# Designs tried in a protein design run: designed miniproteins, single chains, continued (5). Part 14

Each design is a single chain, and the fold is of that chain. pLDDT is the mean over its residues in the fold that is shown.

## One batch from the design tools (miniprotein)

Design m16483
Fold by ESMFold2-Fast:
Structure m16483 (fold): chain A 68 residues (1-68)
Amino acid sequence: SRTLSEEDRKKVLEKLKEVLASLPKEEQEAAKKEFLELLNEALKQAEARNDQETVEQLQEKIEELKEL
């Protein structure tokens, strides 16, 4: 598979949360912005394909990241 598995995706997200929690608040905002940009690009592609399950998953991840 050319895409990350569900397990690998969770591991990447957990590592990002750990990194964000260890950074000063100003650096957290920069890192969040970069990650949100990637998630929004994926969301745009999923919406174009009318992939509702992926859209919902990406929206949930975006909200989780915003709450950090």
Scores: mean pLDDT 72

Design m16484
Fold by ESMFold2-Fast:
Structure m16484 (fold): chain A 94 residues (1-94)
Amino acid sequence: MLPVMSDESKEALVSYLLSLSPGQLRQFLEWVVRELEELAKNAKTEEEREKIIQTIKEFIDVLEELLARETDPEKRAAIEEAIARLKELLKEVE
């Protein structure tokens, strides 16, 4: 498994995402969700599935923390959409 994300690493990622424009954030989130969907689709072993599940859960945690701090309504909408898509993906792979 990938190591659990540290609080410091999570804070660094949230700070980075807060610095992005609405368009940059949407592009980044669309890319991440698409990559995780492809990884889930191509997982062939239980170990690969568990690793992807853990990654999805960690990213949802990051996005929920980001949403708590974000005040821009366009960015908030993009974050909420990404969280919803990742939660749906999680239901499909759990």
Scores: mean pLDDT 81

Design m16485
Fold by ESMFold2-Fast:
Structure m16485 (fold): chain A 66 residues (1-66)
Amino acid sequence: MEAIKKAEEYIKKAEEALENGDIEKAKEYLLKAVEYLQQVDPSDPRKKELVERILKLGKKILEAEE
């Protein structure tokens, strides 16, 4: 389950970058999180929680760019 751990790690890094006002790094980390999450089996129950976190984080990044 390395891909799911990596996805969670990059979500956390993206959240930290956003808190620091680094929108570009937040976007880069979010894209890496999505890439790792796509490698996770859809049947993994942890995947849905990470998808929700990515969607919420993506919305916050878009709002910060406006």
Scores: mean pLDDT 80

Design m16486
Fold by ESMFold2-Fast:
Structure m16486 (fold): chain A 63 residues (1-63)
Amino acid sequence: AEITYLSKQEVLDKANDLSLAGYNGVRVEKKVLEDGNLETIVTAYSPLTGERVEELYRAIEKL
C-alpha cells in the first residue's frame, strides 16, 4: 500500500470526499507511532461492491 503524507485537515477533507462520493460508514482512526508521528487510517464501504476500502495516511504532527 502507498503511504501518503497529509495534514490532519487534508485527511478530514479526504474522508468528506469519500462520503460525498457515496461511500458508506466513513471513519477516521488514529495511531501514534514511536517517532511521535500520527498515522491516520480512513475506512469506508464501496457503494459499488459493499467492500471495505482502507486508505493509510501519515500525518507528521507532534503531540
Scores: mean pLDDT 67

Design m16487
Fold by ESMFold2-Fast:
Structure m16487 (fold): chain A 58 residues (1-58)
Amino acid sequence: SLIDVFERAAELARERGDVEALRSLIQTLEEYRKHATPEEQARLDELIERLRAFVEEA
């Protein structure tokens, strides 16, 4: 649920071309990951990889 919220926020930032917001979101996700469960960490890692790929292409 919370990860779904982050994915929606990321999609809106992509649509707006807001690369700075995406970089800020990646930092937030990396901090949250430090306190997450192993299952949550796996999902967060997948999301972070997708966002990093988008930022690198922008």
Scores: mean pLDDT 80

Design m16488
Fold by ESMFold2-Fast:
Structure m16488 (fold): chain A 58 residues (1-58)
Amino acid sequence: SKGIELLQQGKYEEAIKEFDKEIKKNPDNKEAYRLRGSAYLGLGEYEKAKEYEELAKK
């Protein structure tokens, strides 16, 4: 997917936007959730990634 290509290019912010679009189209796409998490980690936003994941569970 385009998200994966952006992730491989180190374009983490753009990859996150593409994975968000994929999740909106298919909320059951577990792979998109995992890859989005990887993009946040790649961006170095560890605390933001944790906060986002905790909010998403509520």
Scores: mean pLDDT 75

Design m16489
Fold by ESMFold2-Fast:
Structure m16489 (fold): chain A 63 residues (1-63)
Amino acid sequence: ATELIEEARRALEAGDYERAVQLMEKAVKEDPNNKEAYLLLARAYARMGDVSKAGEAAQKAIE
């Protein structure tokens, strides 16, 4: 989980939002309580213009 989060942060900084989403989806599948992974998912979706998925991921991050 930690390594996936670090890789996803690097992908976000590089502008590779699709990779960031893929890595964070793996992280939440391994640990559904990982709020940090949901926050990164929300950022990636927001930058991709998917406001609905960004909102859902943000809700999971704060419950």
Scores: mean pLDDT 80

Design m16490
Fold by ESMFold2-Fast:
Structure m16490 (fold): chain A 62 residues (1-62)
Amino acid sequence: GPARQEAKERLIEHIEGLIEKLKSVNPETKAKLEEEDGRVLTLTIEMDGEKKVFKVDVDEAL
């Protein structure tokens, strides 16, 4: 519903803001945020040659 869509958009904006802050502290940081069928957000962070992947279920995060 509209409330779920708004909450998802706010979550994405919050994550993007955190990525910008991380890049301001470490400019070598590469980050990619992907959405799968509106259900799962996949955040990939690459820093100092290490790759970390986080998966967030949108409904569980709200």
Scores: mean pLDDT 77

Design m16491
Fold by ESMFold2-Fast:
Structure m16491 (fold): chain A 70 residues (1-70)
Amino acid sequence: MEEEFREYLRAGIEGKEVEDPEKVIEAGRKAAPAYRAGMEELERLAREEGLSDEELVERVRELYEELVAA
């Protein structure tokens, strides 16, 4: 659900304990088709660039802000 995805992003941004960043990607894929392309890019970057949890959360935050602004 989009609400679940939003909750994970909010928790990460606020520095609260969250499940693995992969859970945020998974929730994003389920929330809406519009989020899928961004999540696929984040998944690719995480695998190829070896993003840290902190960097992955930052990328997800950027995607969230972009989608909310649209």
Scores: mean pLDDT 60

Design m16492
Fold by ESMFold2-Fast:
Structure m16492 (fold): chain A 60 residues (1-60)
Amino acid sequence: KTLELIREADLALVAGDRERAREIAEQLPEPYSSRVLEAVDLPVEEARQVLLEVAIEYLS
């Protein structure tokens, strides 16, 4: 479920839909939810980098 949410947030960012990305980020468990919410308003490639870092940490 968490990885699916990260994937959906990445797709929303690629589509330019920051509101959708924010809605999905709110559903992530902490501490990932807060980190992604802080990143959503960054340039899209920077926000996607934060999502990648979150995915790597979650899988570790």
Scores: mean pLDDT 83

Design m16493
Fold by ESMFold2-Fast:
Structure m16493 (fold): chain A 80 residues (1-80)
Amino acid sequence: SIQDQLDQLIDQIVEAAKVSQEEADRAVQELARFMVSQRLSREEIIATARQLANKLLDAGFSNEEVGQILQRLADYLRRE
């Protein structure tokens, strides 16, 4: 399902962010491309971003770090 793929991509971002900013950025780009390819609605995009934010916070990232990752996601979504 689309939700299972979103869950997997979100989990990949969380794990990548533990390794490096470059790995996190690549994982965020993959999520953005998937969201665009599936033609997600604004409500689905907001829900996905909130899910990503919650998982990053649960993993111990700061509000500032989470905000930076969400800004990167928003930037990639605008470019696609």
Scores: mean pLDDT 88

Design m16494
Fold by ESMFold2-Fast:
Structure m16494 (fold): chain A 85 residues (1-85)
Amino acid sequence: SAANETFIATLEELKQALEKAKDESEIQTAVNGTLTYLDAVAERRPELESVLNEVKDKLEQAKKDKNKQAAIESLEELIEYLKEQ
């Protein structure tokens, strides 16, 4: 769907921002931006709430652990899920 294509494109941009993050502060900023975006998507697309909450939980844990790779993997999992819809 066009909505999923737009969502995937934005997730790819957010993933790229995470990949470019150089330090803990930049990782935290990128993760917080991603969380804010996913909250906005959940309000507009309630059918995705369960999947988005799972990804948000993984992103919060990645932020706490300062684990950039875990944050990237969470976005990759969401992108693959959306491609199958």
Scores: mean pLDDT 88

Design m16495
Fold by ESMFold2-Fast:
Order: sequence, then structure tokens, then C-alpha cells
Structure m16495 (fold): chain A 55 residues (1-55)
Amino acid sequence: SEWQEEAAKRRAEQEANLQKKIDELTRQASDGNEEARRELERLQRAIQELKAIEG
């Protein structure tokens, strides 16, 4: 039980940090940074893969 609660907390923190990274890359991509756009797509793909593992 404690292990599951700590794992859920760690996942939530990682998802929050990932979202902040996505927001930063989104702003840079809006400024015309193609490398930021590529990394943004990569991170969004990783999130979908995480959801597939959890499902």
C-alpha cells in the first residue's frame, strides 16, 4: 500500500515536471525553433506510451 502511494506520487511529480518542459518547448517552437518542436513531439509521444503502459 505505501509502495503504491509513493509510486503514484512520484509519477504525478514526473508528469508535472514533464508538463512544464512541454510548456517551455511549446513557447520556443512558437518562436520558430524547429529543434524545440521536434523535442515537443518526442515528449508527447512518450506521454502516450506511458498511458498505454498504465492502461
Scores: mean pLDDT 78

Design m16496
Fold by ESMFold2-Fast:
Structure m16496 (fold): chain A 89 residues (1-89)
Amino acid sequence: SLEEAVKRIAELLKKVDPDLAAQFEEEMRRLIEEGKLTPSRFVALVLRALGEAIERYLRGEISEEQLNAFAKAVTEALRILDKALEEEK
């Protein structure tokens, strides 16, 4: 289900940045409840989160290792959502 996919994605992101994970989960839940979740909107949310992580790295607020872990979590999140969306067709 989409709700299960969102929880799995949030758990992956939480290991890197719990605040970003909480914001992501809330926005995703809202889009699902409103019937507005599309692949493009999900990708936009994921790219926004990645952009914020890059900005934090450039400010020296997170390490290169944390940024790489975040990028890996984002890649896995996209794979989880893609599979969940295919199962709802």
Scores: mean pLDDT 74

Design m16497
Fold by ESMFold2-Fast:
Structure m16497 (fold): chain A 77 residues (1-77)
Amino acid sequence: SMMEFEHEVKLGIARIAYGVMEVSDKNIKDIESLSDEELQKELEFYKNVAKLAEEAGDDELAKKAKERAQKLEDLLK
């Protein structure tokens, strides 16, 4: 069905986006040197991944993205 196709596309995009950010996160050794602007950009990215994952019904990916977003938000406080 058309809805099934849309679901698969959204899930694929969310998984690719999350994978790219996960690799990037593993290479971040100096979070203290990141500007608030850079931290907010990463936060927005993870919030978008969480939204796409929720819309696609991938609760596990949505949870992981939300946990990363929360950690970044706590650093901005």
Scores: mean pLDDT 67

Design m16498
Fold by ESMFold2-Fast:
Structure m16498 (fold): chain A 64 residues (1-64)
Amino acid sequence: ARLEEIREALLNYEEPANLALLREEDARLPELAERIKAGDQEAIEYGRKLLELIAEAAAAHAAA
């Protein structure tokens, strides 16, 4: 799933392919934010999961 790809990319962001994937996701954030503001349930759930993955990666990097 896409979220699993994002999780792996966040853990190994120094890899060029992973960095490219993260840049692609970053470019999509404005659209996601607009959908969340509109009350899109799917977008709200996706955003929540993204924040969880970012927090997980931040904790892993802090332990490295």
Scores: mean pLDDT 78

Design m16499
Fold by ESMFold2-Fast:
Structure m16499 (fold): chain A 60 residues (1-60)
Amino acid sequence: MKEEVEEVLRQIEAEDPNPAIVRALRTAVETFDLTPEQVRSVAKMARRGLAEGAARRAAA
């Protein structure tokens, strides 16, 4: 893995206590040859998905 991608993953892991986000990012990096910018985009998508999941749990 390129050092830049690994550093972005570490920053996201440090900022978010939710390990599901880091797991989603690692899966995406293993599946695709992601750039650091793409890793950040996937992180935003994962955060949004988790937020929607929490909202659904509260509503249902």
Scores: mean pLDDT 70

Design m16500
Fold by ESMFold2-Fast:
Structure m16500 (fold): chain A 59 residues (1-59)
Amino acid sequence: MKESIEAAAEAIARDPDKVLEIAANYPEEVKPAVLRIGIEAAELAGDEETAARLRELLA
């Protein structure tokens, strides 16, 4: 879990728009879990804007 979150934080730092695009295209059954991990990773990266956008996709 922690390593996955760190890897996700690095991906967000490199290209947040690409990460948001990938997250939005996940299958419905796994999308909530992926989005929750992405939100936590964005918060760890200090990217509040990306975290907010991921929360919108989850809602």
Scores: mean pLDDT 71

Design m16501
Fold by ESMFold2-Fast:
Structure m16501 (fold): chain A 72 residues (1-72)
Amino acid sequence: MEEAYRLGYEATEEAEAAALKLIEEVAKTEGEEAAKRALLAAMKGAAEGALAKGLISEEEAAEGLAKLEAQE
């Protein structure tokens, strides 16, 4: 879970590929719901990473994160 978040936060091409592989492995070993949680964690990381890099506003990040949290 934290690994998916970290990969999303990094937002490099290599981190994106690693995140997709991790989510796929989780789906095969732990099931679809666990894979969905890993995807949500990666998306949260991406939102927070984008905020830290100045790519989105604090308001956009907060709203996005709240919507992702509601899906947990």
Scores: mean pLDDT 76

Design m16502
Fold by ESMFold2-Fast:
Structure m16502 (fold): chain A 68 residues (1-68)
Amino acid sequence: AEKKAKEYKKKLEENPTDANALYNLGLALFDLGKYEEASEYFQKVLSLAPDFKAAQEGLAKTEKAKKE
């Protein structure tokens, strides 16, 4: 997860609107228990692609995890 997070951050330095890279970074942060950061990246995905179902689900799960 940590290695994947760094990889996707590097991709985003080259293309900050890469929705797949933003989504994958959100997943990597979720796996690391960084739910606040994960939700920010899922929200960025949805600002670029509002119909990105996987990001909608990721955001919902992250919000639930933050409360538990």
Scores: mean pLDDT 79

Design m16503
Fold by ESMFold2-Fast:
Structure m16503 (fold): chain A 61 residues (1-61)
Amino acid sequence: SKEEMEEIGKGAKKLAEKLQKETGGDSYSAGLISEDKLAIVAYKGDEEVVKVISKEEAKKA
């Protein structure tokens, strides 16, 4: 549903922000990579840390 997609997006953003803080990154992103999986990314200069999460993990964030 639209509400579920909004919840997933909000959770993924929260997890990406947390990853950025943990890595000392300068920025973050989050995006859908498959039907049930998202990537969260923290960027620091030329380096990136990528974590793959499920939609369920995003919803629990």
Scores: mean pLDDT 82

Design m16504
Fold by ESMFold2-Fast:
Structure m16504 (fold): chain A 67 residues (1-67)
Amino acid sequence: SEEARKKAFEYFKKAVELTLKGGSVEEVREAGDKAVEYAGKVSEEAAEGARRLKERLVKETEAKLKA
């Protein structure tokens, strides 16, 4: 649905903003999980893309915390 696409994008945007603003790994993971949930309502391809992006953002956030 169009609503699910919009929600997936909103949660993905939130995960990116948290990564940039110094949010915690847990916060980034939670926002990413919501993006994956809504992307899955659009298509399997959208859900897979969202999972890959979530893993990347989590790793970026973890790397920043180690520095």
Scores: mean pLDDT 81

Design m16505
Fold by ESMFold2-Fast:
Structure m16505 (fold): chain A 72 residues (1-72)
Amino acid sequence: MDLDEMIKDLEESLSLTPNDAYTWALLGDVYLQKGDYDKAIEYARKALELDPNNRFAERVLARAERKKEELE
């Protein structure tokens, strides 16, 4: 599936369930795959604000932060 189509589907899901930490983490992961590390960090942090114990969001954040350090 196209990453841009995945982003659209996830944004539509968030319009219906804005407090779904998993959907925020998925958006972060998709942006990480797209190479937008700033957005990946932003969305992963949002997921962790909603669910501090979300291990998937923690992994997305760690990967995005590591990738951003490589490009600083």
Scores: mean pLDDT 82

Design m16506
Fold by ESMFold2-Fast:
Structure m16506 (fold): chain A 81 residues (1-81)
Amino acid sequence: MKEFIEKMKKAIDEGKEDLLAGINRLFEVVEKGKDRPDYEELVREAVAAIMNAVSLLMEGKVDEAKAYLDEAIKRLEERLK
C-alpha cells in the first residue's frame, strides 16, 4: 500500500498540473449534473475515470492518463445533453 502511494505521488508530481486540470474539469461537468436523477451515477463514473487515470500514471503513461480523463469528460458531457 505505501509503495503504491509513493509510486502514485511520483507519477502525480511528473504530470500533476495536467492531471489536476483534467480532474477539475471532470468535477465541473459532474457539478452541472447535480440536480439530475442520475447524479449518483455521474459521480461513480467520474471516480472510476480518476482511478483509471491514476493507474495509467503509476505505469508512467501520463499522456494516456490525460487522454483518458478527456474522453471521460466528453462522455459525461454527452450524457448531460
Scores: mean pLDDT 73

Design m16508
Fold by ESMFold2-Fast:
Structure m16508 (fold): chain A 96 residues (1-96)
Amino acid sequence: MADEVRAQAAAVEAAWLAGIAASLPEAEREPAERMVRALAGLLALLGPGEGVLLEGEAGSFVVTGATLDVPPSAEQQRLIAELRAAHAALEEARAA
């Protein structure tokens, strides 16, 4: 089960990295790749029926069970922080 989740996350990461390389300007690729890796890491921590929800105003992701009653773990919090940092780097790359 955990190995299947990790394999699915790795496949999603690989597909998204290929899409980034094909479609984004070079200045945006590194921060976009960081966002993809952080999101894939969050997905790898999910069980069946769990999801990642984007908090629109905060620009953050909440990794939780289906009911949203489970708070993020320390590992999930670390990956959310990396996702936020990568998003900020992407905005800087776009502004340059």
Scores: mean pLDDT 63

Design m16509
Fold by ESMFold2-Fast:
Structure m16509 (fold): chain A 55 residues (1-55)
Amino acid sequence: SAEEVRRSLERLEAMIRAGADPVVLRTGLAEIERHAPPEFAARLAALRAMIEAQE
């Protein structure tokens, strides 16, 4: 559901800010992307950019 996707994105963002392993973060992002409706595309792109910026 959209609510579950939103919660997953919030958790992923918190993990990014906490400095979690980039491999774990990319895996989590890919899992969310598989099920996310198109409305989340911009947010997913922003989180991907945050992960890449930490590498």
Scores: mean pLDDT 83

Design m16510
Fold by ESMFold2-Fast:
Order: C-alpha cells, then structure tokens, then sequence
Structure m16510 (fold): chain A 89 residues (1-89)
C-alpha cells in the first residue's frame, strides 16, 4: 500500500540521516520503533474511519519531533506526515 511505502521510505531516510549526524545504532533503533508504532496507530485510525483522530496523532507526532529531535530529523518526519495527510484527503 502507499501508506506502507511512506513508512518504509521514512525509516530508511531516518536511518541514513541519523548515521550522518553521528547517532548510535541504539538511538536509531529506538526512534525507528517509535515511528513504526505511531504509524501503526495512525493506520488503525484511518482504517476505522477516524480521520480526525488520525490528523490529531499526526500533528502530535510533528510537535514532538520538532521539540525532541534535530531539524534534519524533524524535516524527514514532516515530509512523511504531509504525504500521509495527502493520502487521507
């Protein structure tokens, strides 16, 4: 599915950028697990027809990534969120 493609591409971009920024394998794994679980919750909300809930969770993910991670990591998460929002329009 297009959703699975966005997730896979996002995880690959995060790994590449985090390695360039000098993050440890453990830090990369931790963020990848968080992104995978959050995307799973978003997918479940979309499949249940709760588009409002899905959008709120996407916005929460964006806010958290902006506050907790470097601008380069935030940019990758933002691009993924924008792609998912376009998919559920």
Amino acid sequence: SEFEKILKETLAKLEEEMKKLGYSDEEIFTLQVLIRLTFLDIKRLIEAGDLEGANRLLESLLEDSKLQYSPEIYKIVKEAVEKIKKLIE
Scores: mean pLDDT 86

Design m16511
Fold by ESMFold2-Fast:
Order: C-alpha cells, then structure tokens, then sequence
Structure m16511 (fold): chain A 56 residues (1-56)
C-alpha cells in the first residue's frame, strides 16, 4: 500500500520529523504506512520510533 499524504503528515506531527524523513524511514525499514503510523503513535517521538524500528 502507498503512503498517503494524510498518513505522512500524521506521522510527521506525532514524531516531530519532516515528511521526507518519515518516507525515508518507511523505505529503509520496509514497513507499511499502517505499521509506521502504529509505531509512531506508541513512540510519540523520533528517538523512540527509531529504537522500535531497529529492534523490530
């Protein structure tokens, strides 16, 4: 599934990261937009999100 502009903006707001950085994380870790949004909602910031994606 494609990363929608709405989902991208929501993750950006939750984590404080730029929309470009959010897209790069999705590509780098091979996660779906839904998985990335769920992880961002639990993490609530960029540092915790990166840790969650790294540990898997």
Amino acid sequence: PELSDETLREISKLTGMSELTVRLLALLYGVTPEELLEAAEKAKNAEELKKALEEK
Scores: mean pLDDT 74

Design m16512
Fold by ESMFold2-Fast:
Structure m16512 (fold): chain A 62 residues (1-62)
Amino acid sequence: MLEEEVTEGVIEIATGVMLTLAKKGKASAEDLREEAKRLRERYGELAEPGVKRLEEKVKELE
């Protein structure tokens, strides 16, 4: 098993949690931008699909 598979799972969970919190009005566009920045800094290119989903939600909230 590759460490990459675990990392992808972690990114998907973190992204999904933030999107759910935003849908429930418990996370702001600012919270989503901060999470996207953290994911990109920590995981680089592997985070890009999750970051794009968070950025799309930010545009919807603003």
Scores: mean pLDDT 79

Design m16513
Fold by ESMFold2-Fast:
Structure m16513 (fold): chain A 61 residues (1-61)
Amino acid sequence: SARDRAEEVRRRVEAGELSLEEALAELKEISTEAHKQGDEEAYQLALEVAHRALEREAARR
């Protein structure tokens, strides 16, 4: 599901396995799919994961 995909991206970002660009591209697809399905929880999760990915990149510097 879109929610499971967003959760997997979050795990990979936290593990440092995805670049910021890769994470944001994948989350854009997930959020678009979730929005089309009316899955607001998955949509919000994808946005939260994107925000956290940006924060982690900033903190790493």
Scores: mean pLDDT 80

Design m16514
Fold by ESMFold2-Fast:
Structure m16514 (fold): chain A 71 residues (1-71)
Amino acid sequence: SLSPEQLEAEILVTLAVMYLHLAKVAYERGDKETAKELYEKAIELAQQAVSLGDPRAEEILKEAKEFLEKL
């Protein structure tokens, strides 16, 4: 069974991935302003998941930061 901290990390990772996906869609549609806001939210959520020790979170954080720098 998952600990409460593992469940919190799972929720944060899931939300970060969702925001990252939505940011990519906004960027592809030419909406750089919305993409920026969504990447920034993905970064915030991924940083929280990193603090909880989720091994997926660092990769998500790196990807979101790299895309934000391309805007």
Scores: mean pLDDT 87

Design m16515
Fold by ESMFold2-Fast:
Structure m16515 (fold): chain A 61 residues (1-61)
Amino acid sequence: DEVEKKIEENAKILSENLGLDFEKAKKENRDLVEKSSSKEIGLDIVESLARMAEAIKKLEE
């Protein structure tokens, strides 16, 4: 529940900042979390990717 919510929030950030397809980003984030040794580590990686996307967008502006 909380994990899925964080997956969606970070996928939205990826979509908005990099122009990626939202549903594809959400699926890839979910797959990453499921493949991780723990859901917490998977969510940390997903959050780091979203922060990187925001940084890239700011550099382009």
Scores: mean pLDDT 80

Design m16516
Fold by ESMFold2-Fast:
Formats: sequence, C-alpha cells, structure tokens
Structure m16516 (fold): chain A 80 residues (1-80)
Amino acid sequence: MFEIDPSASVKEIEMQTTIQEFLLMADGVARTYEKRQANPDLSDEEIEEILREETEKAKKEIAELKAQTEAVIAARKAAA
C-alpha cells in the first residue's frame, strides 16, 4: 500500500502522488496486456471490457490516493 510521508514537503507529496497515479494506471494497462498474452483467443471487445474494468479499478484507487493526499496537505496548511 502506498504511504504518504506526512513529514515531506507539500511539493514532494504532490510529486509522489503524481508518480503513484501514473504507476496505478500503467499497472492496469499491464494487467490487461498480460491477460491478452495469457489468452490470445480473447476478442477485441473482451479486451476492451477488461481494460475498462482495470481502468475503473485504477480510478477508484487514484481517487482514494487523492483524498488521502488532500487530507495531508490540508493538515499541513492548517498548521501554517
């Protein structure tokens, strides 16, 4: 599980969050590709559906990550 370092600067937290968002999206695409390689008989429509499912999963994880990041940044700003 990705952990946000609350001692890091706001800019560092934002950068780490952006990197993790990219990795989550890339991971979803990679899993879709691996499923295609494991079952080459999958139709293009089935691959598109798998990609949509993996993309929706990544979006949910990204939304949770963003909420966590916003909470940490808000706490940091409130202390200023």
Scores: mean pLDDT 78

Design m16517
Fold by ESMFold2-Fast:
Structure m16517 (fold): chain A 98 residues (1-98)
Amino acid sequence: SVAEELVDRLVATALELVKQKLSVEEMTARLLEELDRAVAEARRAGLSVEEIERALVEAFGRTTAELDLSSEEAQRLLRALEEVADHAAGLLAAERAA
């Protein structure tokens, strides 16, 4: 399903980024690009705001569960994910208000 593909792509992107020597700012920028693409594709496919929100919550939860939190790379990704989650919440609130 489109929702499952959204979750799988976001998780795969985040876990790929943690393997690279990127700054928090670089990780955040890459994750925001993927988030914007994924949300636009899901909306185009006819997913509701509520279905997209559920998929994003699942993606963030699965990403966090897969991380070795003792690593510096994982700590940087967690900081990037906090910024991405705040951005996602704002996007979904704007869609609900429209």
Scores: mean pLDDT 83

Design m16518
Fold by ESMFold2-Fast:
Structure m16518 (fold): chain A 72 residues (1-72)
Amino acid sequence: SEEELKELEERLLEELEELKKIDLSSLSEEEREKLEQVLKGAIEQAEKLGLKKVAKALKEFLKEFQERLKKL
């Protein structure tokens, strides 16, 4: 239902804010690569479900994540 999709989007945005707290230096190279793959998959799924705000937030997070990895 549309209401369930709205609740899902709100929940996912909250979880994303929690993920931004992760210290990338505490993760192994393999764990960082896996997180990047998960983020890319999540973006694709959010776009398919029409969760525009989640997709945008995930894309911004992925961009920030990739920029931070280049500085490690």
Scores: mean pLDDT 78

Design m16519
Fold by ESMFold2-Fast:
Parts: C-alpha cells; sequence; structure tokens
Structure m16519 (fold): chain A 85 residues (1-85)
C-alpha cells in the first residue's frame, strides 16, 4: 500500500518539477505557460485526491503539503502571464 502510494506521489512530483522547469524555459510563451499552469492545477487536485483516499497513510500530510506547493507555483505562473500581456 504505502510503496504504491509513494511511487504515485513521486511520479506526480516529478511531473510537477518538469512542468515548473518548462515554465522557466518558456517565460515569454503565454500559450505554453497557460497550459503548464492548468497541468499544475490538475496535479494539485490529483495529490489532494490521493491524500483523501489514504488519510491514515504517513504520506497524507506530505501529499497535502505538496498540493499547496503546486498551487503556489501555478499562481506564480499566472502572475508571469499577466506581466507578459
Amino acid sequence: MEEELRRRAEELLEEAERLIKEAKENENDIEKLEKIRKQLIELQKRLFELAMQHPDSPYAEELLEAALRLGAEATKIEIKIKELK
């Protein structure tokens, strides 16, 4: 149980790190930044869902903290998009 949960969390976090890196590489591409922002919000929802499915797991708190982190990163991208417009 925990091993599968950890693997899924790691996959979601790795995907988030890739998206954050892509956002930095494409700081002047509004269309790409909007797509990345939406994907980060989707990952945030998936992390919340995973935590809610396993509330008694030692990883639940870490998943919720990660979800908050992804929300903050999505907000930074939104601000960047507004600066470019």
Scores: mean pLDDT 79

Design m16520
Fold by ESMFold2-Fast:
Structure m16520 (fold): chain A 80 residues (1-80)
Amino acid sequence: MDKEIALGVADIEKAIGNWLLSKGDYEGAATAYERAAKVYEDAGLKEQASIAYENPAIAYEKAGDTEKAQEMRKKAEELK
């Protein structure tokens, strides 16, 4: 995936995550945010991916999925 396409796809996934978060669907929001973060990671955009993984971590924590939240935070740290 080239950089410009990755930015567009990640923006769409982030927008979906924001919408689901506004509806109280924390699990759906976390999944959408994780997809956005993976798009940045796969494109080699390490800094953007690191920041993006913080969003699914928060959403998974709100959903009660502490294990997934920890995985996302670890991903954010690894990509610094």
Scores: mean pLDDT 83

Design m16521
Fold by ESMFold2-Fast:
Structure m16521 (fold): chain A 70 residues (1-70)
Amino acid sequence: EEVPALIEALKDADPAVRAAAARRLGELATPENAGEIVPALVEALKDASGRVRLAAMEALGRMGELARGA
């Protein structure tokens, strides 16, 4: 499944790869996988790169809308 690979990609050396992984995790989030994605994105909010932190914030916002829709 893509989700575990994307969670590992959040640890990549390239900030562009980490930002893309955070964004993609937000797109793939479901109620079933939110328990593993949310903690990973919360850690990404502490990233050294502003682009990664922004991507994580946007992904978490998207997931908040998904949870409300249930």
Scores: mean pLDDT 78

